# Designed miniproteins, single chains, continued (5): the designs that were tried, part 101

Each design is a single chain, and the fold is of that chain. pLDDT is the mean over its residues in the fold that is shown.

## One batch from the design tools (miniprotein)

Design m19725
Fold by ESMFold2-Fast:
Structure m19725 (fold): chain A 70 residues (1-70)
Amino acid sequence: EISPLVRELLKRADVDGDGTIDGEEFLRLYKLVKDGKLTPEEREALLKLADIDGDGKVGPEELAELVRLY
């Protein structure tokens, strides 16, 4: 289940309002949660983990699972 907080944050990052964000928007959102202390290798790994459907965009469920794991 997607938390209301995660959905609200995605809506703010998602300029087109379709409930998805691109990789750059995801990295910005993640930095807000984790104080921006990520190496380039860690960012790449997190994007691959979150991009379950492989289209280069992150959906709300993918982001919620990533936040739950960390």
Scores: mean pLDDT 55

Design m19726
Fold by ESMFold2-Fast:
Structure m19726 (fold): chain A 59 residues (1-59)
Amino acid sequence: GMEELIKEAEELVERGKTLHPGIAKAAEEAVRLAKEGKLEEARRLIEGAQTGIDIFESM
């Protein structure tokens, strides 16, 4: 649900802060969008942030 999406985005904010500022910023925007009920837009940013983390961590 919305709470699960917000939790996922918040976890990505913390991970992003240690990896790349752009990842953290995208995850922070996803938290905001999820809280506003823009779930599809939030999911897109979560997917982008997760992809960025996966690429960076695979280096």
Scores: mean pLDDT 80

Design m19727
Fold by ESMFold2-Fast:
Structure m19727 (fold): chain A 58 residues (1-58)
Amino acid sequence: SKEEEIEKLLEELKKKLQEAKSQEEMNRIVRETHEKLEKLGISSEEADRLLLRTYLSV
């Protein structure tokens, strides 16, 4: 389902952020995840919200 795909993307995001070694790498990971969320039909505003929540959880 769409919700399961979103959860999977956010879990992968969290893992990638923990493994990132630079701010530039983190910015790339966040940008790529934002793009993937938008492709799933999530609005830019909601994608930003989900990304921020995930980032703060790391």
Scores: mean pLDDT 82

Design m19728
Fold by ESMFold2-Fast:
Structure m19728 (fold): chain A 118 residues (1-118)
Amino acid sequence: MKLEEAKKLYEKGKDALEEGNYEKAIEYFEKALELTPEEDYKLLGEAYFNLGLAYYKLGNYEKAAEYLEKAIKYYEKYDPSSKKAAMTYIYLGIVYEKLGNYEKAEEYYKKADEIVNL
């Protein structure tokens, strides 16, 4: 089943990310996404989040923003008030600060605050 293979690739991506092998992590997450059903909002959200984090670690802030914005769309469908949703908004704020878009960074930080009441 494609979903079982997607989950195995996702776990390999997480292992690579934890080891600091960001380019390898990206390859595994991209392969996992190709095999993930459109309705698996949890796995799609998690894969896009970690893909965005890997690009952030590589200093590619444009790609990091793109994938984190994809991640939050899936978290909004699956679990909009989760710690993962809040953390995604925090990383979006950080990424948009790195891109010099301070207004958009502030908007995302406010969304994170609304979830966690920080």
Scores: mean pLDDT 86

Design m19729
Fold by ESMFold2-Fast:
Order: sequence, then structure tokens, then C-alpha cells
Structure m19729 (fold): chain A 57 residues (1-57)
Amino acid sequence: MAVEEIKELVDRALEAQAAGREVEASRLLAEAIRLARELGDPEAIAYLQSHAIAVPP
């Protein structure tokens, strides 16, 4: 499901960020944000925000 895909992308991005792979983390976060906005799912957006990930307007 798309929400599960977003969660997987966020998890992978956090792992990349913890490993110092900033470019990879940024790409994964951008993809997660794109999918959340495409879905328009408030739960997906809330999940991103709960991990301190800004979802721009």
C-alpha cells in the first residue's frame, strides 16, 4: 500500500541520515513527500510531520 511505501522510504531515509549519507536521505525524503502529497492522505502527511519532516504547501 502507498502509505506503507511512504513509511519504508522514511525508515530508509532515517537510516541513511544516521549513517551520514545526507544526499541519499534527502532523495528518499523527497520521494516520501511526493507520494504523500500525491495521495493527499492526511495520515501519511501526519506520519512525515511526526518525524519532523516538513511537508511544504
Scores: mean pLDDT 75

Design m19730
Fold by ESMFold2-Fast:
Structure m19730 (fold): chain A 61 residues (1-61)
Amino acid sequence: MISKEELWAEVDEALRQMALAIAKEIVKRDKSPEVLKEAIEFLRKQGASEEDIKELEEYGK
């Protein structure tokens, strides 16, 4: 049986993936520099890696 800690780690990873997808959708709909900046700060607060942040920055160009 998977431990409670392992289960929460999987949920946390899924939430990070959802946060990145949401940020990309927001940036796709409004490509203003301010929206991109806010989306990056949102990802940082969710514990996103520098790799995820760079992916969002590249997507927002």
Scores: mean pLDDT 76

Design m19731
Fold by ESMFold2-Fast:
Structure m19731 (fold): chain A 56 residues (1-56)
Amino acid sequence: SAAERERLIEEIERLMVRLVLQGKVEEAQAFGKRVKEHENDIEKLKEIKEEALKAL
């Protein structure tokens, strides 16, 4: 659903901000690129979120 997709993207964006604050700027940029490539793929967005959480 659009709402689930928007929620996942917002959650990943918050994780990217946290990565930047930790000095992991390149990792955050890589996650941002993958979100843009897969913005319509809910399952891929879930995977990206899990990877971003592990990167913290």
Scores: mean pLDDT 85

Design m19732
Fold by ESMFold2-Fast:
Structure m19732 (fold): chain A 91 residues (1-91)
Amino acid sequence: EVRKLAEEALAKGDKLVDEAVSLAPTPEQAREIRQAYALARMDPEKGLKYAEELKARLTAENPAWQPAADKLVEAVKYLKEAIEEGRRLAA
């Protein structure tokens, strides 16, 4: 049950990061979004901070980036939730 909840959160995060990448108008920004998500897989706390900083920067530079940035932050939050839930069950 709880493992299924973690799997659902991971799948939702993966879907949201793919949507964020598809909303990125440049390949460089798509790569940066992918890197933020990859960082969150290794270190969810640092990854979430980086994603939120990226969102703040993109919104300040061009508000049109808001949808992509929002989906990245949401994706990282689901990934963080899945990893933390898995750790709590193992402890």
Scores: mean pLDDT 76

Design m19733
Fold by ESMFold2-Fast:
Structure m19733 (fold): chain A 50 residues (1-50)
Amino acid sequence: SRLDELLERMMEAMETDPQLLSRIVKVRLDGLYQRLSLSEIIDRVMEELR
């Protein structure tokens, strides 16, 4: 699933960027306030992991 792909990428990226979780949390909160769907939030998080 897209969630499984996201989790795998997060695990790899966390090894190089200790602030990654803070950025992901910010994207999630911004998405909730903007009424974004889960799929849209996942897409934004995936962009942060680039």
Scores: mean pLDDT 68

Design m19734
Fold by ESMFold2-Fast:
Structure m19734 (fold): chain A 82 residues (1-82)
Amino acid sequence: DQIVQDLRDGMRSNITDSSSDSDVSGFFTQFSNDLVIRGIISQSQGNSLSSNLVNTWTRNRSSSLDDRIDSMSNTFQSFLNS
């Protein structure tokens, strides 16, 4: 799953423990839009994905960055399999 790995690598490169919710939300919106532009998912799926990723990130705020990245990757993989 190269696209799941792309999410993991993107998060590790762009997100830190000091990143704001706005910065993280912006990253997920950009990531989802890139998948839509590449024809991997529809615009409707991209909107749903962005919301799901933001919600998963916020829900896991007490977890370590690595655990949050794992939770995000699992959420994304479940989304792709649905």
Scores: mean pLDDT 81

Design m19735
Fold by ESMFold2-Fast:
Structure m19735 (fold): chain A 57 residues (1-57)
Amino acid sequence: MKKVELSLEELDKETAELIVKRMKEENIKELILKDIKKVTEEARKILEEAGIKLIIE
């Protein structure tokens, strides 16, 4: 299964929308965030609606 790994401190709505769009184009279902300190509720909802599994490391 394909996955995307990003080092990012915050995930907001706008960033989540861009990530989801790119992941959908490539048919990728897993997003791994390293060094993440904050994920907004709006960003989390966007990922859930897109069927993307969020993994925090």
Scores: mean pLDDT 81

Design m19736
Fold by ESMFold2-Fast:
Structure m19736 (fold): chain A 65 residues (1-65)
Amino acid sequence: SHGGGAAAGAAAWGAARGGMSEEGAKQVYLNSEKGGGDGEQGRKAAEAAKRKDAEEAWRYSRLTH
């Protein structure tokens, strides 16, 4: 069963960031599914992915600025 919980977790994380980018939200979603693909396991993966996603968002911001 994969589809609901993981997406919710990834989307919530992306939204909490304040909309870093749809690409970032997708990255979290993929990582969330990789973690477990159920939801709770995906949540844990999303937390780890947030560091990578945050770094990419920051790097992108640095390029724009």
Scores: mean pLDDT 56

Design m19737
Fold by ESMFold2-Fast:
Structure m19737 (fold): chain A 56 residues (1-56)
Amino acid sequence: MEKTRLEVLGEASEGLSLMAESVAKLSEGESKKKSLEVAEKARKLSEEYYKKAEEL
């Protein structure tokens, strides 16, 4: 896989994390917890994609 494609996937995952954090600010209870979980998973994915891009 090309480095540029991994970087795009990293940026997309980072964007999802930021959107989920915004949803969490507008939510309460279980919706807030779920939004924070999505944000954490997306952040982890972006870190993994950036790490793989670094190795190319």
Scores: mean pLDDT 81

Design m19738
Fold by ESMFold2-Fast:
Structure m19738 (fold): chain A 87 residues (1-87)
Amino acid sequence: SEEEKRKQALEKMIEMLEKIAEEARKRGDDELYKRAEELKERAQKLLEENASDEEIDEFEKEVMGVLAEFDLIDPEAAREILDEISK
């Protein structure tokens, strides 16, 4: 169902953000760690509130913006990966 797809997309983003937080900790990047944890908490809240496709898309854009800001991955590659996860 569409609702299941939305939940899976959020769960995949949470998993990705957890891995990013661990990488940030390994690097000693306190700022990235904080941003990843904040995004993870927001993703968990969206999951609990049964967020709409539009809310998930906007959050996904914000996540990609943060990843690009910290040079973690190419912004275009990030979009393609997150789009595949949301399908």
Scores: mean pLDDT 74

Design m19739
Fold by ESMFold2-Fast:
Structure m19739 (fold): chain A 65 residues (1-65)
Amino acid sequence: MKRDLELEAEASMYAIRGTVYELAGDYEEAAKAYRKAAELLAQVPGAEEEAERYRRLAEELAKKA
């Protein structure tokens, strides 16, 4: 439980960072941040749908970079 909460918290920080870069138009850095958030969420039971969403968002932003 504690480890899962730590992974979710870290993933949230990367997701926020990704959003900030995306709003700034830095799609390369946004894609890296969202990809890291997806990797962390993939390790959390029940967060598979969120991990997939961030993974796809990272892929789409990487195409724009």
Scores: mean pLDDT 82

Design m19740
Fold by ESMFold2-Fast:
Structure m19740 (fold): chain A 61 residues (1-61)
Amino acid sequence: SEMDKLIEEARERLRALGLSDETIDAVIAMIKRIYEETGNVEEAKEVMDRVIRTLERRLAA
């Protein structure tokens, strides 16, 4: 499914940032909840991109 692909992409990107498995699982749960509430993969992807971008900025400092 498109959501399964999105979740795999999110796990790979978060793992590349060196985050703990607990943090990765928490972010994945957030993305899944957005999809459960909206039924919209595009909105789930937008939330994923926003969260990962925010984490990248914090870790780069």
Scores: mean pLDDT 83

Design m19741
Fold by ESMFold2-Fast:
Structure m19741 (fold): chain A 67 residues (1-67)
Amino acid sequence: LTPEQEREVRLALLEIRGAVALIHSKASPEDLKKAREKFNEAIRAAEAGDWETAQKLLDEGIKIADK
């Protein structure tokens, strides 16, 4: 894969992980909203090339969704 293709694949995987967490979530509507906000921040960090921050935000969102 080219670096560009690798970034697109990594972004798609991040989006899929967030979506799967939300689909399986039994969290309250308030916590679900917080999880969505974390996933949106993770996507923006990934788009900026900050994959370390993106992974941290994704993990935070998953923890909130897994309540």
Scores: mean pLDDT 82

Design m19742
Fold by ESMFold2-Fast:
Structure m19742 (fold): chain A 56 residues (1-56)
Amino acid sequence: SRAENVIRFLLSELPVDASDELVAKGARAVGELMGLSEEEIEEVTRRVLEELRKRR
């Protein structure tokens, strides 16, 4: 899905210690470019934060 592609892209680009604000900004910018809904952008933000926290 587009959301899954955005999650993978953000996880490849963002540092493991990326702030919640940076993750949210990235998810919104890329999600809007890819045509994701607000709900999908929120889910992408949540899932990227969860994955980064597991890697810390």
Scores: mean pLDDT 83

Design m19743
Fold by ESMFold2-Fast:
Structure m19743 (fold): chain A 66 residues (1-66)
Amino acid sequence: SLPEALLRGLVARYSRLLGDPDPQVRAGAAYSLGVLLALGATEARAPLERALGDPHPEVRAAARRG
């Protein structure tokens, strides 16, 4: 398992990337947040829920696949 501090840092980083103007960057961030949630980073849930509402269909799909 990853250290808790590292998991929190990654969630903060990918949460910030969900605001990127490039939908490819947001899709990668959404997928990564889903993976982090699966690894036990419960703080990834709120930004992942935001990604499920993203205007771009690829970002919403990435959020569901992580």
Scores: mean pLDDT 85

Design m19744
Fold by ESMFold2-Fast:
Structure m19744 (fold): chain A 82 residues (1-82)
Amino acid sequence: SKVKVTITINFTEEQLEEMKLLLIEIEKLAKELNGEIKKVTVLSPNTIEIEIEFPDKEKAEKFVEKVKELGKKYNIEVKAEI
């Protein structure tokens, strides 16, 4: 069965360019792990939520690990839930 991952990205106005780069890398990472982006929601001016479905739990868990590393690389708060 498919596994859904929900990512919440919290950023400041000063981080807008870093956030755009992070989103590009998230899209690339999702594609590499055969994930499908199902929904992108702007929850507030400083919060974006992304729902991605993966074919299996192993790929979903690898995505969560790597997306947290990407958040750390850009100094942006990323929360990820399976």
Scores: mean pLDDT 88

Design m19745
Fold by ESMFold2-Fast:
Structure m19745 (fold): chain A 62 residues (1-62)
Amino acid sequence: GPLSEEERERAAKNLEKGALASGASEEQAKQVRDAFLEAADAGADAMTADRAGVRALLEAVG
């Protein structure tokens, strides 16, 4: 189901930390977080929003 505001923030922070751990810059990690939040705000479920963040991470570090 859709994430609450608190769940979105927590998931976004976790994706940002994961991006940094994967060698992304702070700017790239922010882009990963923003991609996740944009998908979630557009009504995507947790899995779809997470995939948007992961896709942004692969674009940033690939």
Scores: mean pLDDT 80

Design m19746
Fold by ESMFold2-Fast:
Structure m19746 (fold): chain A 118 residues (1-118)
Amino acid sequence: LPPLSKEEAERTAQKILELAPEIVDEVARRYGLTEEEREQVLKLVRSIAEAIKETNGDADAAADKIIPEIKSLPERVQRAVLEVLGRLAMKLAEEGDTKGAQVIADVASKLAEALEPP
């Protein structure tokens, strides 16, 4: 999938940061997360937004930056992060950022793959 321009990546990252708190709150309630786990999800989503910005939407490079952090989290928190990313992708697409939506969907897929055992 094509990477973003620098300006597109900055806009996508900013939109993720704007949307993340509400989506994280909804997912945290559904998953029954503690406040500490909710903060871990929000922190990781913010790290993903920064990684997308730094890599100009290179989903592989962005995911590689996040994999060590997500692997250190409890499985319930890992699943919540993937759910938040799926919802962010849907919201970005609804708001017309189809490229940003595809990038975050690809990051989510790469993170999910990294969480599967060999």
Scores: mean pLDDT 86

Design m19747
Fold by ESMFold2-Fast:
Structure m19747 (fold): chain A 77 residues (1-77)
Amino acid sequence: MSLKEQAEELLKKGIEAYKNGDYETAVEYFKQAAELFEQAGDKRGAAIAYSMLADAYRKLGKTEEADKWLKKALELR
């Protein structure tokens, strides 16, 4: 499996966790997905993963962390 394929699988797992209200688990998957997308050179994939990471942190009440990752997502566009 390529880095991009691994990142897509992790992104899917993060989305499933997010839908189930498991925001802490979603954070872990989205963070791993973003790192792998960056390693793969997939800036669009990384931006999506960082945006979802920010949303998950926002659900946890971690607004400073949410803002940080949202800015990172914007930089990759």
Scores: mean pLDDT 87

Design m19748
Fold by ESMFold2-Fast:
Structure m19748 (fold): chain A 91 residues (1-91)
Amino acid sequence: SEKEKKAKEAIELGNRALELGQEGTRLAQAGKDPEKAIELGKEAVRLGLEAVRLGYEAKDRKALNLGIAGALAGIGAIFDAGLVSGKFVKV
């Protein structure tokens, strides 16, 4: 069904958001490229929020939870990059 397709898309977006957020955090903690870590975190937030919207429309709790997790991971990456660079970065 269209709703099932939408749920699958939301799950894919949420998983991508989580992966990007985790990669951003790894880069931030390594102290090598805080600007890239911020960009990865911002993209993770964007994809995570899209997953939340699609998951809500599909009424799929797994998709919604993955979207939330991805968005939070992205926020964490941005915050960690700000701390590592010695400043809090404005998003």
Scores: mean pLDDT 84

Design m19749
Fold by ESMFold2-Fast:
Structure m19749 (fold): chain A 50 residues (1-50)
Amino acid sequence: DAERQRLLEQGLRYAELATEALRAGDDAAGQRYGDRAVELFDRAGVGELL
């Protein structure tokens, strides 16, 4: 499913942004990016599988 793959790719990008923000000490940005990644993974159906 192309839509599922796009959601997974977008979620991975936000997870990377969250990691980068946390390494930079921006906990607020890290939390926001992390929440977005979780939302995208949940929409892709992987949140329920984990």
Scores: mean pLDDT 80

Design m19750
Fold by ESMFold2-Fast:
Structure m19750 (fold): chain A 101 residues (1-101)
Amino acid sequence: SKEDVLAALRAHVDALLAEIAKIDPELAAQLRAILDEFIDDVASAEPSEMPAFDMLMRSLAASVKAHADATLPPEAAAAVKARIDEIEAAFREALTKVSEL
């Protein structure tokens, strides 16, 4: 079900945000709020809307990676960006599954 897909996504995202919190706890808290609202929006949306959410998530991921590059030392920025890439991939997989329902 859509609910099961989104519950699994939320659990995976929570684990990745815990890794980001070890580097930048303020960024992790801000991302938690944004991603929780995003998942709630997806929960209310029709399957035909999933491509728009994928595009929005790609834009969010790019913005967060740019922020990390601007605000963190290079090694810390690389670690955060790797976790952001994993969050983007997790959302893409979940949105694809929802689009097939």
Scores: mean pLDDT 87

Design m19751
Fold by ESMFold2-Fast:
Structure m19751 (fold): chain A 86 residues (1-86)
Amino acid sequence: SMKLEEARRLIRRARELIRQGKYEEAFRYAHEAAMLALSLVEDKEVILEGIGLILRGIGLALEGKYEEAARYFIEAAELALRAYEE
């Protein structure tokens, strides 16, 4: 689906931005990827695990720890995409 391809594109962009040290920009892309990827999932257990990762990431972002926050959002997005592909 176009949404699946877009989520994968956003994850790749977030990872590249982390490599460049652009952590706040990486967090914005990772956030969009996680929201999009989780919107594709109907499995309640996967959604709850994804929300848990997102809440940890939000906590880190509120502390200005955008690199760690972005990594949690990427993990949530990748979790959701794996579940959608099953």
Scores: mean pLDDT 89

Design m19752
Fold by ESMFold2-Fast:
Structure m19752 (fold): chain A 61 residues (1-61)
Amino acid sequence: MLEEFEKKVREALVRLAEAKASSEAIEAFLQEASRIYQQLKETGDLEEALEKLEELLERVA
């Protein structure tokens, strides 16, 4: 569960780097991804967490 989320975060960081995202955009992404990760730890809802992560990536890319 958490390992799958961490893998998706790493994949998202690669996509942001390829898109030449600013350091500020990467920082904002990581801060929000950390909040989603904490919510996942409390709820156990991997599907919701992955959906929120993808929505976040679309906003910053």
Scores: mean pLDDT 80

Design m19753
Fold by ESMFold2-Fast:
Structure m19753 (fold): chain A 88 residues (1-88)
Amino acid sequence: SLEAETILALAVMVLTVAIKDAERQGRSDLAAQLKKLRDELVEAFRKGDYEKAIEILKQAAELFRQAGMESYARALENLAKKLEEIMK
């Protein structure tokens, strides 16, 4: 669905910006974890595994919260909720 594709595009954008922020701050382990989650998210969407995609978005949001990146956490939680609504 176009809505699901839009959610993926927005999530990848948020993760990509956050990865660059983490790298800029010298948080290399965080950047590596975010890259892995971004790759897993893209793969879940390719397979149509939206349940897995929601889990990954929530995992990334929790990682952001633990890292003190609250705005990125909220962005991914909002995208997870929108994806849940599409699934019914």
Scores: mean pLDDT 89

Design m19754
Fold by ESMFold2-Fast:
Structure m19754 (fold): chain A 81 residues (1-81)
Amino acid sequence: SELEKLEKEKKELERKYAIEITALSIIMIGELFDLELNKAPEEELREVRERYEKELKEIEEKYKKELEELEKKKKEILEKE
């Protein structure tokens, strides 16, 4: 039962991560498209890309940390019985 709860939490975490990175990607593509359409300087395009790369890394790091915590809890449960 506890192990089943962790498996559900992992699937929910994976779904949340997929939603967050998809949403970020859509917003980034939209901003870059708008800038390119308006012939914005290359520097502005670079700034947008760098901002989204930073945000993506933060989302990825948070996801990896939460996955590690779930895997640690799973290991502790398996070691118990």
Scores: mean pLDDT 83

Design m19755
Fold by ESMFold2-Fast:
Structure m19755 (fold): chain A 68 residues (1-68)
Amino acid sequence: SREEVLEEATRLLNAFGIALRALEEEGLTGPEAIALAARIAAEAVEKGLSDEEVRERAREAAREALER
C-alpha cells in the first residue's frame, strides 16, 4: 500500500512538471500557472492521462486563461 501511494505521488509530480512546463510555454506563469498545473496533474492521475494528453490539456487551459 505504501509503495502504491509512492507510485501515485510520483505520477502526480511527473504530471505536475509536464503541465507546468506546457503552461509556461504558452505564456502562463506565476501562482496561476502553479494552481492550474496542480489541478491538471490531479485530473491526469485520476483519469490515467498520458504525457501527451497532459500537455494538450495544459495548452488548452493556458489558452482559455489568456483569452480571459
Scores: mean pLDDT 85

Design m19756
Fold by ESMFold2-Fast:
Structure m19756 (fold): chain A 64 residues (1-64)
Amino acid sequence: MVEELIEKLTDEDPEVRVEAARKLGEIGDPSAVEPLKQALAREVPTGPVEVRKAILEALNKILS
């Protein structure tokens, strides 16, 4: 479910956060937009580049 993936965006493991962002982008549910924006804010400036890229790609997929 989308809610479970949104929860995984706050996981301590960056690989889990990347996977969650990718799956949210694939699903394309607009309810994920705000959680993804909040997750992006948490990753800037100190979070891994891979997580930030995955979140931005997910947002682009949902908003296109």
Scores: mean pLDDT 81

Design m19757
Fold by ESMFold2-Fast:
Structure m19757 (fold): chain A 62 residues (1-62)
Amino acid sequence: MEEEKKKELEEKRKLVIKYTAYALRSIGYELDAELTPDPAKRQALLAQSARYRALAEELKAK
C-alpha cells in the first residue's frame, strides 16, 4: 500500500513541477513581450508564451 501511494504522489509531483515550469515560462515570455520595443520580436515572444501555455493546458487535462 505504501509503495502504491508513493508512486502516485511521485507522478503527481512530476506533473505539478512540469505544469508550474510551463506556466512560469509562458508568463515570463508575456512580460518580456511587454518590455520589448521591437514589434517583430514582441510577436515572437507572444508566440513562445502561447506555446508554453498550450503545453501547460495539455498537462492540466491529465
Scores: mean pLDDT 80

Design m19758
Fold by ESMFold2-Fast:
Structure m19758 (fold): chain A 80 residues (1-80)
Amino acid sequence: SDSEFLQAANEFATLAAREGLKAGNEEVIRKAYEVASLMSNNAPKETIVEKLRELQAELDKAGLTSPRIRALLAEVEALL
């Protein structure tokens, strides 16, 4: 459902922002807030998922990807 999608996407962005803030990774922080902005503006699900994939790439590059973050991306993609 739309509510389940938004809940999973919001949890992903929140966890990513926390990891970015802990690590001082400005790009991760920026992309996490960009995802939050897209959700607030009712952007299409496909646009939100595209930005979550970009955020995931930055998390992977920084070594900040947790098992929960990986599970949330899979959940978000399954809810498209």
Scores: mean pLDDT 87

Design m19759
Fold by ESMFold2-Fast:
Structure m19759 (fold): chain A 70 residues (1-70)
Amino acid sequence: MEEAEEELRKLSPEEQREAARYLRELAEYYEKKAEEYKKKGDEEMAKKFEEAARKARELAELAERLAEEK
């Protein structure tokens, strides 16, 4: 995550806005996968996808904030 944050900070404001949109979509994908694994009873995989979704949302928020601050 630290490396992803560093790369995100190096992007232009326009690229950061694009990254934010992509990361929000990615977070929704991971949330959907987490729900699928929960329904299958695979709590370990569900938890991993929930964590991935959370990190993607955090990066999306950071990207959007960085684009506004530049």
Scores: mean pLDDT 80

Design m19760
Fold by ESMFold2-Fast:
Structure m19760 (fold): chain A 80 residues (1-80)
Amino acid sequence: SEVMRRIKELIKRINELEERNKELGGVPEAEKKLKEAKEHIQKVLDSIRAGTFNEKEAEEKLKEAEKKIEEAEKILKEKE
């Protein structure tokens, strides 16, 4: 499904940024943003598992996760 494809893409981006953050010694603000992104994604996954999935709500949560990922990317780029 489109939603599952987007979730996998966002998780991949989070994993790549977590590795980069580790290489930089752990930037707390970036860790916070990545954690918030994971929480939004987890809520979508939980709704799928519970059978309470709503496509529009999932899209909104994934957009919020994407914003947090972009904020983390910016923070980490400023530290290189």
Scores: mean pLDDT 86

Design m19761
Fold by ESMFold2-Fast:
Structure m19761 (fold): chain A 68 residues (1-68)
Amino acid sequence: SLDEVLERLRELLTEEGVPQDVIDERIDYLRGLPEATLTILEAEADLLRAWGRDSLAERVRELAEELR
């Protein structure tokens, strides 16, 4: 479900050291756009890969795939 994917995204971003207020804002934004969340996460994974964050990109891509 979307909620399960967003909670795993929260855990992933927490592991990466992202501040909790930034995580909360991002998750609330995505929760408000459920039809676009898949596309947004796929685009973010592509961007992270382009920036050399291959491990994080793959984990975000896996979360996006669960919304298909």
Scores: mean pLDDT 80

Design m19762
Fold by ESMFold2-Fast:
Structure m19762 (fold): chain A 90 residues (1-90)
Amino acid sequence: SAQDYYNQGKELFSQGRLEEAIKLYEKAIELDPTYADAWENLGDVLEKQGRLEEAAEYYEKAGKIYDGQGNHSKGAKLYKRADELRQKIK
């Protein structure tokens, strides 16, 4: 399931296995494109790799999904995080 791939991705991310974590989060999103947690964690791993533009895009995507689900507080937090990353990119 999408949740199983997400949980495996979280385990790999905690081990510092960033590229493998990305692949599992991508599989979770392929099964459930509305899995906002998977989009957010994909942003987190990309930010840790220094892939700031890509991280910002995924935070924005996660924020839109959270907003659509009525979680406006989480959406606002992720939009702010994306904006902060974009301001670091010159």
Scores: mean pLDDT 88

